Designed miniproteins, single chains, continued (2). Designs and how they scored, part 74

Each design is a single chain, and the fold is of that chain. pLDDT is the mean over its residues in the fold that is shown.

## One batch from the design tools (miniprotein)

Design m6561
Fold by ESMFold2-Fast:
Structure m6561 (fold): chain A 83 residues (1-83)
Amino acid sequence: SDLEALLEIVKRAIELAAKYGKEAGIKELERGIEEMEKAGYDEAAIELARLLLEAAKDILNEEVQERARELEERIEAFIKEQL
């Protein structure tokens, strides 16, 4: 489904952001949306994808990356305390 395709693109973008930094995730999300447009996906799904891309800049750069960093720090602190 169109939503499943979008979910796969989002998952891939998050994976790349975690491994290679926020810009890699943003680029993958942008590339995935272009692929959806070229493949002729439903206009509503493409509009949703574009809205998510706009939000993802702030979320991946400020909320998602900061929360991921805080979680990583908490996990590291827990491991150091237990080991």
Scores: mean pLDDT 71

Design m6562
Fold by ESMFold2-Fast:
Structure m6562 (fold): chain A 95 residues (1-95)
Amino acid sequence: YEEKIKEIVEYLEELVKKKIDESPDKTLSLEEAEEIVEELKKEFKLSDEEVELMLGVFKAEIEESGRADKTLTLVEAKRVIGAFEAYLRAKALEE
């Protein structure tokens, strides 16, 4: 589980960095976050519950940012990644 969590987190970080680097404003939109979550679901066979939870965390962080453009900086996106990692670790501990 620890190794799998590490692989998921590293893959997620790489996708986020790539999307932000390709973005003209150097931020991550909700649409780009949805694309990242779909790629992660495909690669790691995530459940619909895990996908919905990750999208929920991205949406919550966007709302907390208070920005009118509804995007995330790399720092804010890293907070979302950390929250998802914590969720995966908590779920692993329940097994």
Scores: mean pLDDT 77

Design m6563
Fold by ESMFold2-Fast:
Structure m6563 (fold): chain A 98 residues (1-98)
Amino acid sequence: MDAEEQVKLAEEYAKKAEEYAKKGDAGKAGDYASDGGSYASRAAELGGDQERAKEAGERAMKAGTEAAKIGKGKDALKATGGAIAGIGGAVQAELAAR
């Protein structure tokens, strides 16, 4: 699996996280944000487009954070996990770009 595929997956999953957060589905938003952040981290590790990976991670973090505000119980925990994964991906990409 190449770095460009990881960047595209990070962007796609971050977009889905944003969409489900807007729909009020905190659980799905969290799951997609977690995937988006994980793909952003992997793209950074593989030497992909670090700027795009960082942006995807930041978008996943924001979607997870917004979903956590509206989610309850397990869905709020999933959304929080997604936000953490998103920031992790963004940080890895930022450090890899240096």
Scores: mean pLDDT 86

Design m6564
Fold by ESMFold2-Fast:
Structure m6564 (fold): chain A 59 residues (1-59)
Amino acid sequence: MRRYSLREAAEMLNISVPTLRRLIALFRPELVGRRTISLEDLLRISGVEESELGKVPVP
């Protein structure tokens, strides 16, 4: 499975590295000390952000 640096992962999600670190600490605390993140974990974090945005009612 391909792994990404925190910088690359943050760039893919269009967020800053500090924001990505906060999301990791919140949803995957075991990964906080890691220098890289897997695609699987990246997609999980991305899905959570989209779910939060989905709270806005859309017609």
Scores: mean pLDDT 66

Design m6565
Fold by ESMFold2-Fast:
Structure m6565 (fold): chain A 65 residues (1-65)
Amino acid sequence: VSRLVGAALRLMAVGIEVGASVTIKFEGNKIHVTASGDHPAIREALAEFERVAKEEGYEVETTIA
C-alpha cells in the first residue's frame, strides 16, 4: 500500500544517508527490519514505519546490529 511503501522508502533512504544497511522482509503478516547500525534518524524513521505497518495490520520485528 502507498503509505507503507512511502515509509519503507524513507527508512531505506535514511539508512543510506547515515551509512547503515537496512533490509526489510515481508513474511505474510509480519515484517522483519534489520539495520546494520544504530542512529537516531534510523530509529525515528523506523518508528514511523512501524506505526504505519501496524495500522495496515502488520507486526514488525526489528534487529539492530
Scores: mean pLDDT 80

Design m6566
Fold by ESMFold2-Fast:
Structure m6566 (fold): chain A 56 residues (1-56)
Amino acid sequence: SLLEEARKIVDEMAQRLQQELELARRQGLSQDELAKRVQQIIDEMMKKLEELKKKE
């Protein structure tokens, strides 16, 4: 159950990450700006996984 929920969170974040990377590339964002966006998405994913861990 928890592993399946974690997998869904990771999959959703991976899809969102790919979409944000594609949008940033189309907008011609710098690598620094792109890296910051990527880090924000990763931080959100980690937060969701921590909340999932607390549900046990």
Scores: mean pLDDT 78

Design m6567
Fold by ESMFold2-Fast:
Structure m6567 (fold): chain A 76 residues (1-76)
Amino acid sequence: SSELEEAAKALGVPVEEAERLAEAFRDVPLAQLRQLGLKVLAKVPNPSPLAVELLTRSEDKRLVAVAILALGREAR
């Protein structure tokens, strides 16, 4: 999807890495993946506004995976 490619490029995340993470969570409800991402976000001092938006508002697990991977790089 063009949205996935654009978001991944903007946040410096490889599309294949986001797809692998989404596949690892295929049997996990999106709400639980989002909750895990929020725990990562809590450890990031200056989060990307785009990553926060994708994590909190996207209904696509792959876009949420992009956000989690981007935020994970800056977590403390």
Scores: mean pLDDT 85

Design m6568
Fold by ESMFold2-Fast:
Structure m6568 (fold): chain A 98 residues (1-98)
Amino acid sequence: MKELELEIEIAMMRITVSIMVQILRKEGLEEEAEKIREAADELVEAIEKGDKEKAKEALKKLEEAAREAAEKLPKEVKEELLKLAEVFKKLAEKALEL
């Protein structure tokens, strides 16, 4: 059952990142979108391998990339991106506990 719970958390993380990437691409921030996608891919791989240290580093990279991207966005879009980044962080922290 914990294995199924981990798979659900990872699936939700992938969906959340896809939404973040789509928002950034619509705003013309393709490089920022790619940076977030790469950090998320590194995080998922680290979680799947049980590498908690690499997972924490990848999460930090994603948080920083999201913050930098948010500074380039209109206020409403910035708030939405930051909320999605917080959701992703909570999902990642939950996955690391499984």
Scores: mean pLDDT 84

Design m6569
Fold by ESMFold2-Fast:
Structure m6569 (fold): chain A 104 residues (1-104)
Amino acid sequence: SAEQKKLREQSILLAALTIDLAGVWFAIKYNLPEADKEATAQGLIDTMKAVIDWAKKNNADKSVIDKLEKLLKEAEEARKNKDWEGFLKTGEEFLKVFKEWIES
């Protein structure tokens, strides 16, 4: 059904965000080379963009979309500044907003 397809897509995006955040956390915790931090950060940003696109297609409220887009912008700014702790915190807040929306 359409409902089962939507739940499967939600599960995949939630898993992708969780895996990407774990990768970012690991790169920061063990102070991996900058190239590895950049690669894990790019992966999370790509997943965040995919989540926003999916939310728009699945009629998320404008308030939810605005929050997710603001967090994506903050994550991109933190990455440019090599503020890896700020990047991770922003990614964690993005996951929280997405989870709260799908649980509503």
Scores: mean pLDDT 91

Design m6570
Fold by ESMFold2-Fast:
Structure m6570 (fold): chain A 79 residues (1-79)
Amino acid sequence: LREELRAALAASRNPRDRVALQEVLRAIDALEAGDLETAEALLRAVERFLATDTSISPEMRALLRRAVEELRRAVEERR
């Protein structure tokens, strides 16, 4: 997941996609640090972006949705 997100960030020229990818990567870092509150806030921001932004490609949307679902599961397991 992390490697796939970094590859997508390196390949992306869309500033909005880059912000969303960076937020997901920050959520992973927060989760690894045990900061569940920060991870939750970052995931909520990405979820809002996915719900409101219609300019996201289907491929990017699928990647971001999968990342949010994986990280949501990890947060629940650490509660």
Scores: mean pLDDT 79

Design m6571
Fold by ESMFold2-Fast:
Order: sequence, then structure tokens, then C-alpha cells
Structure m6571 (fold): chain A 100 residues (1-100)
Amino acid sequence: MPTAKQKADDLEAEVDRLTKTFRKQYDEIDQAIKNGDYDKARSLINSMREELDRMSKRVDEVLEYAKKENDKESIRRAIMVGASIGVMEMRASVYEKIIE
């Protein structure tokens, strides 16, 4: 079984990649909204929601492993990734409200 530290390392690498991808998608969503292309905006937001749900589940897995190993640093790192995901979820919610 991988260690909590290895799972936290993987989680941080994935959230960094996701953050970069989402910055580009945010620009695409903003442009779609400005152009009145709500179908495109909705499709992009739904794709983001699926990725955020997947990442949220992985945060929960890393937290469970870190708690079992009493690895306080990996617990802290997983919580920080969860906070980053929460910010992205809030932005997705704002976009969903705009396209209602």
C-alpha cells in the first residue's frame, strides 16, 4: 500500500495540474458567457464539476490514510488541497448562477 505521504504528493501534483487547466477553462467560460453561448458555458462547468467531485473523493481517501498512519503533515497537506478545491467549487457555483 502506498504511504499517506506518497498519496499527498500525488494529490498536490494533480491539484496543481487541475489549477492550470481550470485557469484556461475559466477564460473559455467567461468568453462563452460574454458571447451568450450558455450551452458551451454549461458544458465546460459540468466538466469542471466532474473533475472537482473526483478530486474531493481523493482528498477524503488521503485524509483517511493519513489519519490511520498518524501523519499530521499529510493530514495538513490534504486539508490544504481540499481548501483549494473549495475555492474552485465556489467559482463554478458563481458561473452556474450567472447562466441560470
Scores: mean pLDDT 88

Design m6572
Fold by ESMFold2-Fast:
Structure m6572 (fold): chain A 74 residues (1-74)
Amino acid sequence: SVEDKIKELAEKLLKAKSVEEKAKIVREFLNSQDLPEEVKEQILKLVDEGVEKNDIELIENAALLLILHMLDNS
C-alpha cells in the first residue's frame, strides 16, 4: 500500500545520518513511484540542491513533497 511505502521511506530517512544517504533514499523511492515527470523533476531539484548546499532540511522537504504527491496519486 502507499501507506506502507511512506512508512518505509520515513523509517529509512530517520536511520540515515548524512545528506548523501538521505538523498539516495529519496531518489530510489522517487524512481519507484508512478508520478508525473514534472513532479519528479521538482523533487529531484530539491534533492540536488540539498546535496549541493549540504542541507539535510532540503532533502527532508523533498521527501515530504514526495509523500504528498504519493498520497494525491494513490
Scores: mean pLDDT 84

Design m6573
Fold by ESMFold2-Fast:
Structure m6573 (fold): chain A 96 residues (1-96)
Amino acid sequence: MNNSEEEIKIFKEKQQEYLANNPQTEEERRELLVKFYSELLGKPEEEVREVLELLESLDKEKQEELAEREEELLETSKSIREFLEKLFKKVLEIAE
């Protein structure tokens, strides 16, 4: 039961280390996250960018729904990769 929590902690530490390499703007931060998630998920940067742009374009109600679902997805996911795959799918579903 602790393996998923430790994997998430390591992921957050790596993400923070990646972001600590100095995004000066919100756009630069987004591009760093696109590369990070693309490498982690094995998906094209364009696909990852589309999902992140959709996330940013969500209205307040959809953002609140996503936040609630994000917590549930995190608790039910066996790995950080599974969590992110489920999260990306949920962003696409909510954005429709």
Scores: mean pLDDT 71

Design m6574
Fold by ESMFold2-Fast:
Structure m6574 (fold): chain A 114 residues (1-114)
Amino acid sequence: MDLEELGRRIAERLSELPNVEVTVESPRRIVVEWRPPGEPTLLFVIEIRQEGDQVIFDIYVNGVLVLRVTLGEEPEVEWASQGARDGLASDPVLQRAVETLVRIVSEVAKELAA
């Protein structure tokens, strides 16, 4: 998989979302500012890396690693800690944003694998 093309396609799809600003700092590092109406701005960083034949996304929220998504036939989601998982579960706005982000990453990866 071309990680530069993958990062570019993810950034394009995220830029289509309302109240989102996307900055590509490098082909493997995408910054996403999510500004939901009436809520604080959420700052996400997506880091794309490859370990062997696996493509991995590390997702940071406000500078803290929250989850890792490993691409395969089905995306595998791993929480960075129990505190990260509990924090997300207690914040419906953050939970919806993360779910949308994981969905877009997974959809783009499937499109490039086809």
Scores: mean pLDDT 77

Design m6575
Fold by ESMFold2-Fast:
Structure m6575 (fold): chain A 74 residues (1-74)
Amino acid sequence: MSEEEALEKTMKEIEEVFEEGVRRRLSPEELRARLEEVFRKHEGELSPEQAEKLRASIERLLAVYEEMRAWRAS
């Protein structure tokens, strides 16, 4: 399998988990745990550079999720 294919597959799974987290109104801690599970499940198929890029994407998604929660609390 190509490295790009593994990254794309992992990113799609992360997007699905994020969407479910939004739908279910999960806490940021629960969402982080689920996203970390996806990362660990696929980390063996990723290059070090791809793994770093993916972790950065997870942190960005969690930041967006925290902002969305703040908007709802206001």
Scores: mean pLDDT 78

Design m6576
Fold by ESMFold2-Fast:
Structure m6576 (fold): chain A 93 residues (1-93)
Amino acid sequence: AGKEAGEAAAEGGREAMRHAGKAGGRKGAISASAAGASSAGAYATGLIGGSGEDSARNAQAAADAARSAGGEEGEKGARAGEEGARRAREYAE
């Protein structure tokens, strides 16, 4: 359960990172870096026995980072991170 939650959250975070990077520029680069770090955190949280809610918080952080990149790509990244958080929470319930 914890590992699956971390993997689901990390996948959402990786998509958030990819979309933030596509937004481009310094803002996109900073947002992609933050989303990538949050994605890695979600995965690590699952591996060390953290809860699905803890992994979901990491995925939500990645979504927030992607949204800060702005534009259509930032919103796509935010939705991907939010979906990762939703899936991680399903393992917590």
Scores: mean pLDDT 82

Design m6577
Fold by ESMFold2-Fast:
Structure m6577 (fold): chain A 94 residues (1-94)
Amino acid sequence: ATTVVEVEGTSLEMTATATATLTVAPGTTVSAYLFGVAMPVGEAPRILAQSAPQRTTAVATDSTVTFTGTVTVRLEQLPAAPVRLTAIASLQAA
């Protein structure tokens, strides 16, 4: 998801949400990873800004684990073109 919030000045903060789902056996430990990347729209893909990775771990109570997280990325310089924020969510069973 993409949300653009304009602020007065030379920087922009954008928030995106990602969801990942993994099918596991109950009692499995699942690690979730969330990361945000800001890229220009209409140009060749390149990283303008990225968030620090967020990690969490939980024990699955059901056969399906769903992780939904929100990440905020600050862009220090506002590009002339619109910016797309992509959130990546990944689940790993251990």
Scores: mean pLDDT 75

Design m6578
Fold by ESMFold2-Fast:
Structure m6578 (fold): chain A 106 residues (1-106)
Amino acid sequence: GQSELDKIIAQIEGIIAQLQAIRDKSTNPELKKLIDEAIATLQDTIEKIKNGTLTVEDLIGTILRLIGIILDLEKIYKETGDPLAKEAIKLLEESIKLHLEILKLL
């Protein structure tokens, strides 16, 4: 069986794939930019887990960064009604839950 961290990595990779699909479907450049920032943030977490360099401070910083991106996506959703912004918010909320699960394993 895989370790719990390996399962969380696979779940984050699944979220990245869904975010990439939203990015590709979007015509909103600000939404694309926020999704690109989210993907880069999630990829950094995966790299640090795989390299054994992930710290509690890294996890807290990542959670705060994801919250900031959610707030910016919420503004886009309120201004435009874009369902892709709402879907991206849900994926980032799931990602925050996964980062909190990692925090419990450290």
Scores: mean pLDDT 90

Design m6579
Fold by ESMFold2-Fast:
Structure m6579 (fold): chain A 81 residues (1-81)
Amino acid sequence: MNKAEKSLLKVVENDPGFDKVPEEHKEFYKYLAAAILASLFGDTETAENLLKKAREIYEASETPPVSEETLRVLENVALSK
């Protein structure tokens, strides 16, 4: 994990809104939110790496936190598409 990935994950974990996320979905939302932040700062490589981890968490989940269609929209937003 690069320095930017680690810093962005820490920022998301410390956000007051993160406490409202269901425990089983926290890891997914953490990586997704960090990816969106990386994209906003123009760090496409970090955003892609974080999205890959978010998708891996999503696919391993027995209870999906969002629909597949919603995930695709969020991935496109994070990649500035």
Scores: mean pLDDT 74

Design m6580
Fold by ESMFold2-Fast:
Structure m6580 (fold): chain A 61 residues (1-61)
Amino acid sequence: MGSGEEAQAAGRAAYEAALTELGASEDAANKGGTMGAIAAGQGQSAEEGREVGVRMARRLK
């Protein structure tokens, strides 16, 4: 996959996990998704990006 596909996958996975697993607000989940996508786009794997995004959403909820 290209880094763009990995970034999109990481962002969406982080957003969905924040809403469903953490019960985060939509705002926190959106910010988490953005951070997850940025992390994956900067060279982290999609899975690592997802975890970065989820951690960010958890801090913001």
Scores: mean pLDDT 78

Design m6581
Fold by ESMFold2-Fast:
Structure m6581 (fold): chain A 89 residues (1-89)
Amino acid sequence: MEERVRERAEEIARRAMRAAAEREGMPEEEAEALLPEAAERVLGLIRAIVEAGEEGLAAARAAVAASSGEDRELLEEVLRVAEEALAEL
């Protein structure tokens, strides 16, 4: 489970960082330097949701509803990964 969740977190982080880099005109090298930290933050968020179970999913859904644009897309993907991880337990 953890290895697959980590890979999904890295994919989410890479997508988010690339979108942010394009929007802000950030050099790709700088975005890539931030990727490990971004991936660990995404992984930590997924783990927190999974550990909280149904309450974690409810909180994540509320966060998605309160967000917009790229933040909403990121949170929706995090929520999907957390839902999949919980379903496999």
Scores: mean pLDDT 78

Design m6582
Fold by ESMFold2-Fast:
Structure m6582 (fold): chain A 67 residues (1-67)
Amino acid sequence: SHMETVREIAREIAEKFDAIEQSYVDAARAKTPEELEEARQKFKEGKASLDEVAAIIGEATLRIRAA
């Protein structure tokens, strides 16, 4: 079912945005340079995950158009 695939993609997108949001919270709560650097690294990883989201959306769009 294409609807189940769409729901799975939506859930994955939400999870990636939650991770990025948590990185901002972690950065704001950082008390040491090490904690701040860890938060920055997680933010960088979250941004990289957005490229995967773009690829998933692109693939889903092509698949829906083909159906």
Scores: mean pLDDT 76

Design m6583
Fold by ESMFold2-Fast:
Structure m6583 (fold): chain A 92 residues (1-92)
Amino acid sequence: MTVTLEVFGESGERLHNPVTYDSLEETLRAIRAIAEQAKREGRALTLRIRNEGSPADQQALVEAVEEIAKEVGLKSTIEEVDGDTLVRLEPA
């Protein structure tokens, strides 16, 4: 599985350069770190995730991201746009 992750702030500004991961585990570890930082800073973030894996990998990614948000104490809103997964993380 290959996943490209982009991170945007509250006004749509890009906070980091796009990063490509070769595994679901690496992707989820990065997302958790970003979510934990957002929680500490009390800010909203938008993640754009491009998954070149199977539909099953995409479903597993979505479910895992929702669980990470819940564990970190953030509100998550997930949308699919042009084959990319858009995740909004907001203070709960």
Scores: mean pLDDT 79

Design m6584
Fold by ESMFold2-Fast:
Structure m6584 (fold): chain A 75 residues (1-75)
Amino acid sequence: LEEELARVEPQVIADAKETIERAKKVLESGNKEDLYKAGLELIGMAVVVSLFDSPEAQEVLKEIKELMKKIDEKL
């Protein structure tokens, strides 16, 4: 299980970074519905990324949490 998690980590990090970029765009131009959907995507991604303990995963998780806070402030 742990070996399989390490193997998929690069793809998970890449997916998380794409989710972060989409959330940033929604924060700039999104309506309330788009903000809500972006928030749900960030929550799901935070759970998955939290399974990893690498420095890169921790930095990505930190950025996700910051974006979640910004979205919550706009809802």
Scores: mean pLDDT 80

Design m6585
Fold by ESMFold2-Fast:
Structure m6585 (fold): chain A 99 residues (1-99)
Amino acid sequence: SVEDYLQMLRLLAELARESTRFILERMKANPSTPQSLIEAEERAVEVMDLYIEAIEKLTPELEKKYGKNNKVSREQRDEILEELDKLTKELLEKAGIAP
């Protein structure tokens, strides 16, 4: 369903963020890690936080548009991903983070 698809996207995004945070903590624990790599990984976490925010913000609108319990088509999945990418980029720009 549309609800299940959006929930799956959120869970995958949260898992990716947890993985990135785990790598970041490991990098910080190593004094030989270049500061530029730490900063890049910190930015990756910020990007994932905003992507999760975009999912949360768009979920009720997308569930209403496509029907929460309806089967999601491949075309609708592509449209959902485009809408999420667009909002994520807007949120990144507002936060002063390079896209």
Scores: mean pLDDT 85

Design m6586
Fold by ESMFold2-Fast:
Structure m6586 (fold): chain A 58 residues (1-58)
Amino acid sequence: APSQEELIAEGEARIRAAASAEEAERQGVKTVIDAGNAGQDSAAVGKALAAVMRELGY
């Protein structure tokens, strides 16, 4: 299984490659869920959320 860092990096790449803001948000949500499930703790979720929000322009 990919590491938490690999899941975040892949998710960030998918957000950047998204054809629309809606697709970017869907990839962002998936990234947070996948990273959280892989890490299974609040720190993992926090790292994924911060990375996703940066890529989405927040």
Scores: mean pLDDT 76

Design m6587
Fold by ESMFold2-Fast:
Structure m6587 (fold): chain A 94 residues (1-94)
Amino acid sequence: SAELEKLLEELEKLIEEAKKALEEGNYERLREILVRAAGVAFQIAKLSKDSAVRSLAMELLSTASEAIQAVDAGEDASPLIERMEELAKEIRKR
């Protein structure tokens, strides 16, 4: 699906932006990017008819939510952002 490909490309760009915000210590921007990434992951899960892609997208949504909680708690979100990147790569492999 062209729409699914566009959403996956947007998700990948948001993960790159999240890494940059984290490196810059811009936690306000990081939180905003993570909320957007969660929304994109949810849209991928809703639109995909592939059960494996849906499961990966829902796990990515859950991981993004945990990353938001880590940011809000002043905890290191780095391992959660890395997990989001791994999950996005698995979705791309299909």
Scores: mean pLDDT 91

Design m6588
Fold by ESMFold2-Fast:
Formats: C-alpha cells, structure tokens, sequence
Structure m6588 (fold): chain A 100 residues (1-100)
C-alpha cells in the first residue's frame, strides 16, 4: 500500500500541474487533475479525506471562476485563494505524515 508520504508527494506533483493548467487556461487538464486528486484523497483516512475533498471542491469552483473572469483584480484574488488552499492541503498532509 502507498505510504502517506508517497500520497503526499503525488498530491504535491498534481498541485504543481494544476497551477500550470490554470495559468494556461487549460480547462480539460484542470478537470483531469481535480479527478485524480479526488481519487487520491479517497485513499486517505476519514479526517484527511473529508478535509481534502472540501478544499478540492472550493479550489475547483475558484478555477472555474478564474476562467470566466475578465477583471485582473478578481483574477488576482482568485489565484491568491487557490494558492492558500494548496498550502492548506500540503500542511494537512505534513501533519498526518508526522503522526506516523
């Protein structure tokens, strides 16, 4: 079975790809990455799974708003929130790894 450390590394890699897809406005890649992240979070403990899925849903909704936005100030605020969510996911994963 994959370790929490291996799952964390895979999530970080997908979050990197997500950032690139957002910048490139590649909606199909964003949807693919969100599905892969969702499938990975389903493999975690209940605490990590529920928290991760909640953040993932918010991140996906923000990505859709980013693609629809034509206001640079709104786009900047959305990107800042997406970055904050990615940081929250990484920190939650690090806390779970340290408990092993």
Amino acid sequence: MPTLEELRERIIELLRKFSKAIINKDESEVEKIIKELRDLFEQFSEEVREYGLELLDEMYELAKKYFESTDPLEQSRILARITAIMSEMILKMEMEVKRQ
Scores: mean pLDDT 80

Design m6589
Fold by ESMFold2-Fast:
Parts: C-alpha cells; sequence; structure tokens
Structure m6589 (fold): chain A 60 residues (1-60)
C-alpha cells in the first residue's frame, strides 16, 4: 500500500490525491513519517513537493 502510494505520487506530478492522503492517514504516525522520509530522500522535485504537502496536511 505505502509503496504503491509513493509510486503514484511520483507519477502524479507531485500532487496528492485525497484518496491517497486518507489511506496514508489510516496508517500509524511512524509509517507516515517513513513514507515522508522516503519521498524527501529521492531528491525529486515532485516527490519533495508531495512530501511537503503531506506534512502540511498532517501537521507534522
Amino acid sequence: MIEESLELIKTGDGKLSREAVERLLSLSREEVREAIERLVATGDSNAMAAAGELMRLLGL
């Protein structure tokens, strides 16, 4: 689930779908943090934009 969501985020030009966000929010805070760290670690501008938006939506 997380891996597929991360790939869709990369493919979706850094935009997070509402559905993907809600799926990530149903996971533990630990798993969400790991997903954000993975996105940031790629150095890809779209992935970093998605990570920033996810952090903002989650209040992290």
Scores: mean pLDDT 65

Design m6590
Fold by ESMFold2-Fast:
Structure m6590 (fold): chain A 100 residues (1-100)
Amino acid sequence: SAMEELERRALAALLRFAALLSDPNASVEEIKAAADEALRAIEEVVRAAKTEEEKRQAISLAQAFRELLDEGIARSTDPELVAHFEELRERVDELIEELK
């Protein structure tokens, strides 16, 4: 279904972000781009979610992204990257509250 495709794309974006976040050779620009793509994919899942099951899945994906952002903030020594993750974290928290 269209929803299942959006969920798969969001999961793929999250996995790519997680991989880049743990890659010592990844640039700040690559990590930021992957994080932005993950947020965009999650926003699409959130906007498409209509049923209680779809909303629960959207919340799970948003929470997984939030956890990766929190890990990135805790482990990063780059202040630009930390600031970017904090902005994305605020947006993710808004999306989670919207679905409750």
Scores: mean pLDDT 89

Design m6591
Fold by ESMFold2-Fast:
Parts: sequence; C-alpha cells; structure tokens
Structure m6591 (fold): chain A 72 residues (1-72)
Amino acid sequence: SLLEKLKSLKSMEEKIKYLEQVIDNATEEDREQLVEALKYLATEAKSMDEIKKIRELGKKLNEKFGIKPLKV
C-alpha cells in the first residue's frame, strides 16, 4: 500500500519525492489515500522546511483535483 511504502523509506526527502510522483500519476479515486499519506508525513515532520514541502504537496494535490464545495 501507499502508506506501507512511505513508512519503508528512510528519509523525509525520499518520502516527499515518492509521494510527489504518486500525486503526478494519481486519479480522483486515489485522492483520499493521498490525503491520508499527507497527514502521515505532517505527523513525521521535524522542521518548518519539511512542513512547507508537505504543504506544497497538499496544494499540488488540491490544484490537480480541486477542493470539494463545502455544503453550508
């Protein structure tokens, strides 16, 4: 699975690069799994630079698939 692959990688940079490649090739069906993966990386982040890179991946994901309209 995506999370198992991410957990097997040794560095945050490898995890970020791998997830970016997955996002580039992803379909809408993968969106929920990618959101969970981004949350996982956010909990593992130890520096502001890592947090910024993870936020950039989240922005890329949202730009690719859009944000679902909030029901008000």
Scores: mean pLDDT 77

Design m6592
Fold by ESMFold2-Fast:
Structure m6592 (fold): chain A 82 residues (1-82)
Amino acid sequence: SELNEVENQLDRLLLQAYSTLSPEQRAELEALGRQARAAPTEEERLAWLGRMVDFVLAHERDAALRARIRALWERLVALRRA
């Protein structure tokens, strides 16, 4: 589905951003990722994913990568609200 394709694309870009972060920033992003995986509902999982996206956007220095991540996150949110 389009939802799964967007989630997979977002996951790949978040992993790309992860590789450019400092060790301390990677540890924080990993902690947010563990919370997303442990979330008992899809609503809570999405809230944690939003926090991961915000964290990456705050620390990623590649403007093109930030724009791609932001666009995919906005698309994911729109698809979930449809």
Scores: mean pLDDT 85

Design m6593
Fold by ESMFold2-Fast:
Structure m6593 (fold): chain A 81 residues (1-81)
Amino acid sequence: SKIDKAIEEIRKIASEVYEKLKDNPELQKEVTELLSKIIKAVRDGNYEEAIKLAEEGIEKYKDNPVLREFFEKVLEIIKKI
């Protein structure tokens, strides 16, 4: 399904970002918590909520290029569902 493909793509880019955050476990935990909420919203078909959460991630991490770009990619994946 489109939902399953989107979740797989999100998880793939998340694993790449987690490797970049290896030396910052507290930041990794915060990102994981927000990502879990996004994945749940996508799985439940709540795309408006998933988009809102991804946009909140972009705003929260605006001064962190790695995380800002990550949530921008997540947002684009959700928009293609």
Scores: mean pLDDT 87

Design m6594
Fold by ESMFold2-Fast:
Structure m6594 (fold): chain A 94 residues (1-94)
Amino acid sequence: SEKEELIKKHLEELEKKNKEMNEYSKKVMELSPESGKVTREAVEEGRKAGERRGEIIEEGARESFKVVEEYFSKASDYGMEAIKHAVEATVLRK
């Protein structure tokens, strides 16, 4: 009975963390066009820059990722917490 309650608690946390992961993943998808725009603008500026082409494209890649970085990191963190609860529930079933 105590073991079954702990399993139930871990499965409830798993569902909650998966829901939070999916919400942040949705935010990453919604911002994907803006991230793509930053990349395209960096490529165009790089073409005009000659010797600085590599520097400008690299900077643009960093700025492109910054658009989604916060939400991507949150989605990853909640995904890892969900896996942790799934593992704990599985171990308790032994």
Scores: mean pLDDT 83

